# Designed miniproteins, single chains, continued (5): the designs that were tried, part 41

Each design is a single chain, and the fold is of that chain. pLDDT is the mean over its residues in the fold that is shown.

## One batch from the design tools (miniprotein)

Design m17401
Fold by ESMFold2-Fast:
Structure m17401 (fold): chain A 74 residues (1-74)
Amino acid sequence: SRGERALELTTAWGDLEREQHEVSHEQAEVDREKAEYEKDPSLKPRYDEEVTRLKQEQAELAREQARFDSLLAA
C-alpha cells in the first residue's frame, strides 16, 4: 500500500543518514591514523585496519543509497 511505501522510504532515509554519519566518522579515523602512521611506520597495521573499515562502510553506504534511490523511483 501507499502507506507501507511511505514507511519504507522513511526507514531507508534513516538508514542512509546513519550510514552517511558512520562513513564520515570512519573517514576522520582514517585521516587521524594516517597522520600517526606517517610519523611512526610501526602504526601501519592500525591505519590498514581503519582503511579496511572505511571501505566496508562505503560499500554499505552505496547499498543503502541504491535502496533509497530505488524506492524513490518506484
Scores: mean pLDDT 86

Design m17402
Fold by ESMFold2-Fast:
Structure m17402 (fold): chain A 57 residues (1-57)
Amino acid sequence: MKLKITGVKVNAELVQALIDAGAEILKLTPTEIIVETDNPEKVKAVVEKFGGKAEEL
């Protein structure tokens, strides 16, 4: 499942947390990240901890 992540400060800690959650990073920009994941709820929980929003594509 593809998720669009917005409202977060893109930094190394967020990127590592997404990888640890099993997300494959497809696109990374200062304003959004697009990931592919088999566990969208785990990725959404990580995004919420970083103060952002995850949207299903």
Scores: mean pLDDT 83

Design m17403
Fold by ESMFold2-Fast:
Structure m17403 (fold): chain A 89 residues (1-89)
Amino acid sequence: MEKVKEKVIEKIEEMIKDVEFGGDFDIKLTREKVIERLEEMAEEAEKEGDYKLAEILRKTAEELRKNPEATVEEIIELLKKAKKEVEEV
């Protein structure tokens, strides 16, 4: 569980950096890429038996899906919120 949590935090941090660096060029592609990464991470967490981490990640992906016009700043804030929720597990 602790190793999975650390990997998830690292991947979320990487996604935040990716969005901050390139999100302004193609926000729709960036959003889709983030959603895909969150879903993949959720599947990995579930496979490792960490259903709580999987829930947090899928919830974050769903929030992004509900906001098709989400800005770079909004995507970053959602990822920061997800990271904080993961840290609290």
Scores: mean pLDDT 79

Design m17404
Fold by ESMFold2-Fast:
Structure m17404 (fold): chain A 68 residues (1-68)
Amino acid sequence: MFEKDKNIVAAVKRTGELNPEAVEQLGRDSETMSPEETAQKLRDLLASTPGVSDETAQAAGELALEQA
């Protein structure tokens, strides 16, 4: 089956193309937020992006927490 990581990368890229200001704001907010709060914000942002599934958004948030 396809690697979940590829779906996460595609979702992040799509979100950055459709909502670059929101991605930049998340980057700024991450300086004052915990890794857990940053991961939750990332999940919420991806879930609000057209064409991104809730499952992909959840996986991205989990991956961000594991890499933090």
Scores: mean pLDDT 75

Design m17405
Fold by ESMFold2-Fast:
Structure m17405 (fold): chain A 96 residues (1-96)
Amino acid sequence: ENKLEQELLKAIKNKDVNTLKSFINDKSIPKEIRLKAAIALAYILYKQGKKKKAMKILLTNLGKIYDIHPLEALGKLTKFLSNKKYTDFRKALDNL
């Protein structure tokens, strides 16, 4: 379903923190979309100069989404970010 991906990209473009938080916390949303929302939220905070908060929110949300320790989820993040199918997502972040 392409609808969730389009809503996610719109939220990133608009820096809509509330929509991104809603996506992260909604367990009915696919883990892939929730992970993208978590990364985008952290990157928005990082670009705003809130670097410590960005790292904390990223690690906490990765642990929550994968139901594992946040540091273990970091390995999953590395594999996720190298995936070519996330090119549009990475471009949306680059434009922040």
Scores: mean pLDDT 78

Design m17406
Fold by ESMFold2-Fast:
Structure m17406 (fold): chain A 63 residues (1-63)
Amino acid sequence: MDSNLPADIQQFVDNFVNMYNNDRDAAVNYLKDYLGISADTAPDVVFAQFARYVKKLEEESKK
């Protein structure tokens, strides 16, 4: 029952999907292009990579 995303990051993802009128496929395709992820990648993996990207940005902001 462990979510692969922290609650705050999951909320950020949900808000991002909501900006695409809850069109999760459109949001996922945008993230695939933005992050340079393969088009064949599953949506859950795309969101996991996005979570890692957000964590990296947080860490870079501390440097």
Scores: mean pLDDT 67

Design m17407
Fold by ESMFold2-Fast:
Formats: sequence, structure tokens, C-alpha cells
Structure m17407 (fold): chain A 95 residues (1-95)
Amino acid sequence: STPIDDVIAEFVYKVVKAVTEAPSLEEMVEIIRKGFEDTAKSLIELGESKEKILKILESLTDSLLESIPNEELREEIKKILEEVKKKIEEEYKKK
């Protein structure tokens, strides 16, 4: 697999484990948040463009929202995506 595929596989693994094994919503949200942050960082370190990273994260989010029936968790995931998108925009403004 490509390095991008490996990063995506690691993200999916962390999220699935969180939604199946985390003892609370708060812990589940924290694991998912870290998953998004680690994924963004890895893709930036791989030298991927801002546009490609944003598309990957949006696609992953859409897939998660379709599979997660809990509305509170869905809202938290949407907030995480928006926070991570802002961090990516800021990182790409550095010269």
C-alpha cells in the first residue's frame, strides 16, 4: 500500500476501536480527535498538498457520519473536522 493508504488505515482502525471499545462518549471523542490530528500531521509530513489533505479528511468524515447513528458523536466529529481544517490552513500559511 502507499504511505497515504497506511495513514488512512491507521485512522480507520483507531476510530473503529474507539466506537466499539471506549467506555464513555468523552473518551471516544478524545480518541477520534487525536486520530484526526495524527492523520493531518502525517499527511503534512508526507508532503501532500493542503487541498488533497482537506479532501481526504472530508471524505473520511462523510464515511464516519454515515456509519455512526449517535447524533451527539456526529456533532462532535463535525466540530473536530472544522478545528483540524483550521490548523491545516494555519500550517500551510507558514513560510
Scores: mean pLDDT 84

Design m17408
Fold by ESMFold2-Fast:
Structure m17408 (fold): chain A 72 residues (1-72)
Amino acid sequence: SLEDIQALIEQLERDLEAQRPLVEEYKEYIEKNKDSTNPEEQLEATKAMFFIAAVESTEFLVERLRKKAAEL
């Protein structure tokens, strides 16, 4: 139902808002360590990239749900 879609959007948006500071910290870490030859820093940068990709996937889902809600 529309109500179920709206409830899901609200929950996902709360999660995205909570993750925003961490995304910014991870973006700074990636930029700071882009030329690093240290294996630990390379691994942490890779983990940061995967986390950001997961957040972007959730943002894409929210956009799709909003479009479906607008069609109802």
Scores: mean pLDDT 86

Design m17409
Fold by ESMFold2-Fast:
Structure m17409 (fold): chain A 96 residues (1-96)
Amino acid sequence: SELENLPLEYIKFIRKLEEEGKLPDEKLSPEAIERAKELVKKYKRPESWIEPIARLLHFKKASEEEIEYWLENLVPYEYILYKAYKEYIEEKLKKE
């Protein structure tokens, strides 16, 4: 599965950008944010999960059903970050 094959370098890079506040400051829809908050509350995850999940929903990178499946199956935060920001990281790397 993708979980077993997560690229560590992508994960490290995304986590570093998150810690430094350098992830894209994108205007996400209120609806995506609301759904993300509901899912995070339902599965008792930290608030840090809201923005990545909202991004997945806003840009239709994953369905709500897929996200719920991941949360039910206890995927790590790093998997959600990877799914949410993979394209952004790839685009950033291509520009330089």
Scores: mean pLDDT 78

Design m17410
Fold by ESMFold2-Fast:
Structure m17410 (fold): chain A 78 residues (1-78)
Amino acid sequence: SEEKRREARENLRKMMELARQGDYKGAAEQYLKAEEALSELPLDEAVALARELTPEREAALSPEEISQVNEAVAALEA
């Protein structure tokens, strides 16, 4: 749905903003919300949206920042 596409985009952008501020826990929470929204989309729409946002994410975050967000996500999922 359009609502779920919008939620996924907004949550991924908030994730990047929070990670840039050093709030890796907040970033991880936004990432998990984006994953929830993406899981409710048809597979083709989810793949298209992820592909659209990958260059933006890679430009916005350093490898170190991405690593910190991934660690925080793992901690929240445990």
Scores: mean pLDDT 76

Design m17411
Fold by ESMFold2-Fast:
Formats: structure tokens, C-alpha cells, sequence
Structure m17411 (fold): chain A 79 residues (1-79)
């Protein structure tokens, strides 16, 4: 199913998807993502699985909307 995320969540996920593309494991990246997103003191296996599913959905969204992703990566500088 199509995933709809807030702009903040999309920016966070895009960065983590790029880390997976660079060769980090999906499980490790999903763990970091869930920890930073939810601030859990302990991340469970089910949380990691959910994070991996979100990363895969973000990959498909990035492929379907490359112009939006490009705009976020090129045009956004924290001020």
C-alpha cells in the first residue's frame, strides 16, 4: 500500500534510505531510525521490522516521486 508520511518523516527516511544504499544493513539503519523517531529506551525486533517496512515504502515513494525527493535534498538547507 502507498505510504503517506509528513515532510519531516520523509526527510528523515530519505537520509536513512541513502545510508542503506551506501551499504549499511537495513536492520541497523531501521534500529537507528526507530530510536531517533520514537526515542524508545529499547528497540524491539517488531519495532525494527516496522522500521524496515517503512524504509521499503519510502524507497518506492522516492522512485515514484523523484522530483519531490530531489527538491528536498537540493533545496533544503537548515536555517
Amino acid sequence: MKMILSPEEQKLLVKYVKEVEKGRSEEEVARDFIYNYYRFPRVTDSDIKAGIDMLEQAKEYMKEHPEEVKKWLEGYVPK
Scores: mean pLDDT 67

Design m17412
Fold by ESMFold2-Fast:
Structure m17412 (fold): chain A 79 residues (1-79)
Amino acid sequence: DKDKEIEELIEKIVKAVEEKDYESALEYFRKLYKLLRPEASESQIEKMVEELRKRLEEGISAEELREWLLKMKESVEKE
């Protein structure tokens, strides 16, 4: 189930950030974005990965990150 895989990736991203494993968080996010936007180019995926990196550098909390990722999922489902 694609939805279950998306939810699992969101939890893996949040857990990696809580553990300060930012490299794993970025890799899980790349997989998540590709699942949410399978038509996205590599360039578009890298732009979104860079957006996450910026948010992590700005000190986003694990809970704020979960909310942002869930909002991203909802935005895709409404299209």
Scores: mean pLDDT 82

Design m17413
Fold by ESMFold2-Fast:
Structure m17413 (fold): chain A 67 residues (1-67)
Amino acid sequence: MRAQAIANLRGAIDSIKLGDNKSAEAALRAAKEADPSIGEYVDKAIEALKKGDNKEAIKYAQQAIEK
């Protein structure tokens, strides 16, 4: 599950960089389902995407990978 969460987080970051925020949100939600312990960082990343702050969303997704 942890490896799957990290893969989904990396996929989310790539989607954000490509401007595909809908795919990024789906990947972030999948990461939280795979590893609920990173849920706080995932929720912050999703909120950043919803307000259009792609840089902040990438930052939180990266922090979830590092945790």
Scores: mean pLDDT 83

Design m17414
Fold by ESMFold2-Fast:
Structure m17414 (fold): chain A 71 residues (1-71)
Amino acid sequence: KIKEMEESGIEEFERMSRRATELGNQSLRDRIEQLRERFVEAIRRGDQEEIQRLETEFTGLKMELLSIESE
């Protein structure tokens, strides 16, 4: 269960970070990487409130990435 959260979450962040880099959006890539580090730490601490907050922020970043891709 914990390994699934870590692996799935990290893989999603890695994919989004790579995609932002391919699009040349360094600011978005940096924001995604910062969020990934916070997400991993929250999982390690078992901080459910922080995990939920970070999931909301990640959804926002994903929507921003999709908007840029549509340009």
Scores: mean pLDDT 75

Design m17415
Fold by ESMFold2-Fast:
Structure m17415 (fold): chain A 97 residues (1-97)
Amino acid sequence: SMEEELRKLHEELEKMSYEEIVELGVKLIEEKADDALILLAATLIEQKAPKEYQPFIDEQQKELKEKFKENAGISDEELLELLVEHAKKFILEAYKL
């Protein structure tokens, strides 16, 4: 199943370093990979980020929360697109750190 494949992929990605996940995230964006993979990469980047990057992570989370407030009442599909767009921006900004 897709859930089983995503679980297995998640386990393999958890073994990767922060730097390797960031590089993978950029590649997934460039190759126009599935939104689910881009969101998974962004989640793992946030979880594996060095403590020194915590202020960056906090600012990205704050920006996402403000975008949710500004776009209150949009459809679930539009909300998912907003999440994916934010994840792509987050990955690209993490790559520049």
Scores: mean pLDDT 83

Design m17416
Fold by ESMFold2-Fast:
Structure m17416 (fold): chain A 98 residues (1-98)
Amino acid sequence: DLLPSLKAMLEDPEFREAYEKVKEKYPDLTDEEQAILAAHYLKLKGIPLPEDVQRLLDSFRDLLEGVLEFSDTPLAQKEKERAEKALKAYDDLEKEVN
């Protein structure tokens, strides 16, 4: 389930368009990760975001890097693989906009 602020942003046509493009490019990520990446894309384009969404973006990279430090159990390995994909998507979006 998406955070209320991210869900409210889906009513904005510009955010919805970014969200749909992220879902098409990164279908293996969770709905929440896709929404966060769409918000990140808007921020990189200079579009102002709600304060709580800004805070979520600021912590997102650190949260993903934290998952990569998990133990090598089979469950943790699947979480690491998803976190690696999400982190790469985050970094790739920064490079594409700069």
Scores: mean pLDDT 75

Design m17417
Fold by ESMFold2-Fast:
Structure m17417 (fold): chain A 68 residues (1-68)
Amino acid sequence: SKEDNLKLLQEAIERLEELLAEDPNLTARQALARLQKESTALAVLVAELIREGARTVAEVIERLRAML
């Protein structure tokens, strides 16, 4: 549902911000590898944005915020 999608986007943003706070030099690929161990749904979402050209964790977060 739209509500489930919004919740997933918010969870992705929050988790990526936490990861970036722990390691400011974390690459988008490294963040994806971490999420693959935690949540398939978050990993798929982030992988799609990387495929679409997002290169940094900050760019992934910006694209997720634009989808809200």
Scores: mean pLDDT 87

Design m17418
Fold by ESMFold2-Fast:
Structure m17418 (fold): chain A 63 residues (1-63)
Amino acid sequence: SKKRDELVDKAIKLAKEKGQYELAEMIEKVRDKITEEQALKILKYIRLGKFDEAKKIVEEVAK
């Protein structure tokens, strides 16, 4: 959905802005597999500086 794509784009952008380039790359690789709910959680954790929690969600998507 458009909302999903916007949330994923925001998560990638924010991860890069916070110097989390590895996390941003991981999100980009699984972009089309991320649900809207997962994208929202990823973005929330990145906003909170909880990069390990965001990474765990991305790793689950990659399976």
Scores: mean pLDDT 86

Design m17419
Fold by ESMFold2-Fast:
Structure m17419 (fold): chain A 85 residues (1-85)
Amino acid sequence: SQNVQQMNQLIQQAQEEARRLLAEAERLRAAGDEEGANRTLAEMYQFLAEKSQQLAQLSPTPENSQLFQQQAEEYQQLAERFAAA
């Protein structure tokens, strides 16, 4: 399925970018920049929420779509938490 291939590509891209942003947040925290680290984590979780929404739309079953939708909501809550910190 073309959708399955697109989903796999989105998952790989999301994982690679999330790892990059997490490493940057850890670097900033190690340097004493807690505000910068929290901002970077907020950006990472916002990005993951958006990718989870795309995965929900591409999902072949309602069950898988709901799981990605729930994951997107969880990531959005984490993004809001770090943005407020």
Scores: mean pLDDT 89

Design m17420
Fold by ESMFold2-Fast:
Structure m17420 (fold): chain A 78 residues (1-78)
Amino acid sequence: TLEEILAGIQEALTTGDPAEKAAAERLLALLEEARALTEAERAALEARIAALPQEGSEEAVRLRLLLELAALLREAEA
């Protein structure tokens, strides 16, 4: 859940090693980016993901994570 993700981020920022803190900061930045997405921007993001190669480019992974985080944010509001 979104609450579990946020709790994990806080734990990593407080008690994690430098790599865990860096990963938590990246996740937090992605959450903020996902939170700012409009419905139209989400639809455009889905279209972009569908057009990208499935082979694991960093861009494809990042965009899929953004979409998943946006979905979790919407679920938390429902």
Scores: mean pLDDT 74

Design m17421
Fold by ESMFold2-Fast:
Structure m17421 (fold): chain A 119 residues (1-119)
Amino acid sequence: MTLSEAVELLTETLKNPNTTQEELTKTLITISSNLNLDEQNKLLHLFAASIYEVVDQDDETANKIVNKIKNNKVINLVESFDNEIAKKLADLIFTTFSTHEERVTFAEALQKLYNQSQS
């Protein structure tokens, strides 16, 4: 799996209104198992950047969310994107973006930032 394929799979999963937190966790585990360490870390940084972009209506709120992600070690360079990190990311996404419409907005931000990083 390439980083491009991982972003596509993740955005499709997030845009599906029937996707549960458990299903997102399974998708993230599949992605982590099929990406190398460098691509795993790039994906984690894209997650942090995408959360920041969506919440950028209030710098204080955006900074609190980014700090919460850092405290969860989600955006720190990690030895592996393992099952525990996948569960934490799924929980973070569903608690931060509690509605399907918010998760679609997050997915669109993730895709946009990924495309910009490749230009």
Scores: mean pLDDT 72

Design m17422
Fold by ESMFold2-Fast:
Structure m17422 (fold): chain A 71 residues (1-71)
Amino acid sequence: MIEEAVKAVGSLDEEQAARAVRLMAQTLIDKGRPEEAARLAKAISDYLEKQGRTKMAEEARRAWEEAERRA
């Protein structure tokens, strides 16, 4: 699940991937799964940071912070 999401996001351009990460995290929070949202956002952020995609990593971290606040 999480690994599949990371791979899918990695195939998008930077702007599209950043939006996808934010929406995925927000959707999980809305469904009452903030822990899962935080885990997903962090995994994607770590992956993107390793690839040097700073803008995408920043968006993923923002999503994680939001999810963590609601957990």
Scores: mean pLDDT 71

Design m17423
Fold by ESMFold2-Fast:
Structure m17423 (fold): chain A 79 residues (1-79)
Amino acid sequence: SEDLFQQLDSRFTGGARAVIGSVLSKPEVTVKDLEEAAKLTPDRSARLSLLEAAETLRQQGKERVSSSEAARLILEASR
């Protein structure tokens, strides 16, 4: 939802926001997309949130999810 993306924009700034926004611009986000995005950001909180979201998907046996679900997982991991 719009509110969910606004919450992410509030938690992450600068380059981290740009990296997360780029990943979430796709209609579907893969585990590999999240792992590659983590490599592109020096922000520790953003990197760990992206990696935790990817690990959650791997544990659930999912290779991809919607951008909204990916946003939710990243936000949850950042708490």
Scores: mean pLDDT 83

Design m17424
Fold by ESMFold2-Fast:
Structure m17424 (fold): chain A 69 residues (1-69)
Amino acid sequence: SEEERKGAIYVASAGIAVVAADWALEQGRLDEARRYVETARYLIEKAKELGVEPPDSVLAGLEAVEARL
């Protein structure tokens, strides 16, 4: 469905945002890391609204970055 396809795009985008947040955090760029975390949270919520559950790896990655901010 169109909703499932859009949800999958949101999940993929959230995964990229999590990786970007982790990289920014490693570089000491805390404000940039926080913005990527905010983006990832938004994209995850949009995916869930469309009935698409993010993979555990994406959720765990987000939690790990948030714990270090």
Scores: mean pLDDT 88

Design m17425
Fold by ESMFold2-Fast:
Structure m17425 (fold): chain A 73 residues (1-73)
Amino acid sequence: DRARALARRALDAVLAETDVPEEIARRVRDTYLEELEATAAELLAAGHSEETVFQQLRAMIASIVDQLLREAA
């Protein structure tokens, strides 16, 4: 639950900040949300704070978005 909440919050924050095209936003949600949730769960289990996990997820999502934008070109 915590991992899912952090992953969704980080995803929504990045997508709002970067004005990502709807098609790319949908692809990130459909393809990567489960991986982001798993990563959040792993980092929380390792003892990282929610703030650290959120920041790490934001960086990962930004990289994913950038990669998908390059692939779409």
Scores: mean pLDDT 81

Design m17426
Fold by ESMFold2-Fast:
Structure m17426 (fold): chain A 65 residues (1-65)
Amino acid sequence: SVEEKIKEAEEGTKEAIERAKKLGLKVDMKKVEEGLKIVKEGIKSGDSDKANEGTILMVNSINDS
């Protein structure tokens, strides 16, 4: 369902950020929030391309220290 996909995206994002911070990686939380918003919009509208764009933005929010 749409609700399950949104929950999965939110929980997965939270876990990924926690892991990155534990590894001492710099995380741009503003880009994470923007990317997650795009992912949730894509899921709600059934636009997989938009959901993928949001995911890429979130991945690019993590930089090596």
Scores: mean pLDDT 80

Design m17427
Fold by ESMFold2-Fast:
Structure m17427 (fold): chain A 84 residues (1-84)
Amino acid sequence: MDEELIEKAVELFKQAKKKAKEAAEAEDKEEARKLLEEGLRLAAEGQKLASQITDEKAIEELEERVKEISEETEKYALLAAEKL
């Protein structure tokens, strides 16, 4: 079920973004590191689900939906990394 895989992958990438944002906003360096690591784990889980999609149009749909989420996640991750 490609649609189900897309929705689950998008949700995981959204959770990864949330964790990266929390890491960027964390005042404690150790807390920021833990949140960043959690975000990376969630992104890896999302990528694993995405790799199960074989239909080209479904892959393009997923890529379009996660493009902005991924860009925002990278921005927050960079801000968090500057604290480490």
Scores: mean pLDDT 83

Design m17428
Fold by ESMFold2-Fast:
Structure m17428 (fold): chain A 103 residues (1-103)
Amino acid sequence: SLKEIVEKAMKELGIEGEVVVIPLSDLTDETVRKYRDAKLVVVELDGPFTPEDFLKLLPLRAPVILYNPKNYPHLKGAFPVLTSTDYEEVKKAIEEALNYRSP
């Protein structure tokens, strides 16, 4: 699964913590609050990613990756975008996400 591939890549990079994979349709204030302190959040796009969806993710402390294998419209430049479960692409997306959210 996507979650297992992401967890394997994080372990190889020496990064410990909770990985959360959520469909965009499940993105609510309650879900964001629940996972605020996750180490990485992957949002699987099951529809267009809008500026309103971006605002919902602002309270997250975690780096965010958008998983968009179906090529839905999305807000460009907000988060790293992953289009496949290829291990090297997943690893690169994790490295990019962590660099953007470093304290």
Scores: mean pLDDT 80

Design m17429
Fold by ESMFold2-Fast:
Structure m17429 (fold): chain A 92 residues (1-92)
Amino acid sequence: LEEARRLAEAGDVDGALAALGPLVQELAKDPELAARLQQRMAAIFAAARPLAEAAMALKDEKEREERLRELAAEMALALIDAVEALLAEREA
């Protein structure tokens, strides 16, 4: 979990998601936790949609790409927080 957060903060979204893979698989063993993770992911994507649309409206290709990369990193961090919360709930 710490490694995934470190990678996401460094802008390595693919590395962060790869580091989350085993933790997501652990949550997927419990259908209730898997359903909650899906709900949180849907909320993250819904919140990101207007920000992605705003970024796509930028005239400068470089600024657009940079804004989309920043948004991807923010989404990855939100997913890490969701996974962390669900793992804590499982241990309770």
Scores: mean pLDDT 80

Design m17430
Fold by ESMFold2-Fast:
Structure m17430 (fold): chain A 71 residues (1-71)
Amino acid sequence: VNLEAGRALAEEYVAQGRLREALYVYLDSRDWEAARELLDRHPELAPVALRLARKYDAPEELLAYLEGLAA
């Protein structure tokens, strides 16, 4: 997967207010750092991020972060 292309697409979604689509692109691209940055700015996305992260078998450290953020 081209991380550069994924980041450009996600950035466009963020600009349009389509934060869930941006989050999906980051998680699908396994760009965990960019996903965490988006979630730090928009913690309300944590519940949906948890569902997607579990589906994509994200690292346990990211899952723990999201569980703490959603609490």
Scores: mean pLDDT 77

Design m17431
Fold by ESMFold2-Fast:
Parts: sequence; structure tokens; C-alpha cells
Structure m17431 (fold): chain A 94 residues (1-94)
Amino acid sequence: DELLEQYVEPNEKLRKFLESMGIQKKVVTLSEIIAAIEDYAFKNNLIHTGENRGVADVSDTELGEILGVDSFNLADEEEIIELLKPQLTPVPKP
């Protein structure tokens, strides 16, 4: 959980996505980014039901373009973190 409390500076594309989700801070935690991604997936009905339950289909979405994937497992926090790493610069606590 220390990794989730890591302060990061998102790249321009991810920052614009976070601003659209109501996060206007220049420096955020990984947990805040993951929460915004979860909220986006719920609001846009991207989460699969049935056999693929918990998988978010982000094909043809802004989030999918930012992460470079068509889908990811919303319940797999490690997968989300690995997809976010190229979009983030770790920074000291402000």
C-alpha cells in the first residue's frame, strides 16, 4: 500500500483525463488515479458482466488511448499500476 500512497505527476493526457474527473491537482497519489479510473468505468458502463465480470472495456475511449489497451481487469490493481507507470513521474510529497 506504500505504492498506492506514492505521489506522482501525470503526463498531459492523463492529467486532462483526471481534470475531466474533477481532479485538478498537479500532483496526485496512485490511489487517487485508480479511484478516478474506477469511477470513469462505472459512469460509462464499461465494466463487463457475466463471464468477464470485473473487466473494463476501454476500446475506443480516451482512457484506452492513454493506457494503450482495449481492456483491463478493474479488480487487478497491479495490472492498472503497470499500465499507469509509463504515464507517471514519481515525485516527493508536496
Scores: mean pLDDT 78

Design m17432
Fold by ESMFold2-Fast:
Structure m17432 (fold): chain A 67 residues (1-67)
Amino acid sequence: LSDEEIEELGRRTAESLMAALNSPDPVIRALAEKAMEEAGISREDLEAALAGDREMQRRLGLLRLEA
């Protein structure tokens, strides 16, 4: 995978996790919170990736590929 593909995967991962954190379903929110805690990712990290931080996008993309 290219860096651009990994960054795009990370951006999509941030979008999915943010949507899950804002879900009306408490089970979905709890699963997203647990996944983020296990990966050492904060809400601020997701916001940075969504704002165009390519380093955070790469980090999230690599974590998604390893999962």
Scores: mean pLDDT 82

Design m17433
Fold by ESMFold2-Fast:
Structure m17433 (fold): chain A 85 residues (1-85)
Amino acid sequence: ETENQRLIKEANELLKKIDDLEKQAKENNAPQEVLDLLAKARDKLNTFIQLANANVDVPKETLEGLFNEAKELLKKAEELLKKSL
């Protein structure tokens, strides 16, 4: 299994987690900031998956940056959601 294949699998698991958190946020009337952070994380992960699957050389720093930014946004959303519950 290549590093990119492993990261794509992890990205898909994070997207599933975002779906679950978005549903929880909406059901609990969480602040709009939670939904905004989840949407930004989703966009970063979708961009990561598209670039990682592209048949072109993408700088490693670009891929790592997108993935790390998505994880940071997701963490902030989770912390904010937890405080809203």
Scores: mean pLDDT 82

Design m17434
Fold by ESMFold2-Fast:
Structure m17434 (fold): chain A 84 residues (1-84)
Amino acid sequence: SLAERAARAAGEAAARGEGPGEMGRAAGEAARRAGGSERTAQLAEGAAALAGGMAIAAGADREEARRAAARGAGEAARGGVEAD
């Protein structure tokens, strides 16, 4: 699904050790490529960046940041698709 692609992209960016902005960017771009609306892409981007950033700020390791960013991106993208 679009949400799974957004979640995967955010998680892969986090796994590479990229920052919250890159986690968000990856999620948004994946949502767009999967046919999501601009709003859905922006929601996935913001959620991935926020969740990943908060995990890092809390001292999470790379795997925890990966799970947080992926979950945030996927949940936000799913909500966006349901609202579209």
Scores: mean pLDDT 86

Design m17435
Fold by ESMFold2-Fast:
Structure m17435 (fold): chain A 64 residues (1-64)
Amino acid sequence: MLSLSEMRARLLGLVGELPEDRRPEALGAVDNVLRTMSTLSPEDRERLFRAFERWLRERRDAAR
C-alpha cells in the first residue's frame, strides 16, 4: 500500500497534467481528500485514493 506521502505525490502529479484553469479546483480537492485520508483506516484510505485518482484521470482525459 502507498504511504500518505506517496499518495500526495501521485495526486499532485495528476493535477499537474490538468489544464491550468482546472488546477486550482483540483488542488483544493486534493488537500481535502488527503486530510480525510489521514483519519481513515488503511483499507478505506486506499479505496478513497483509488476513487480520487480515477476522478483526476477522467478530468485529464476529458480535457485532451
Scores: mean pLDDT 79

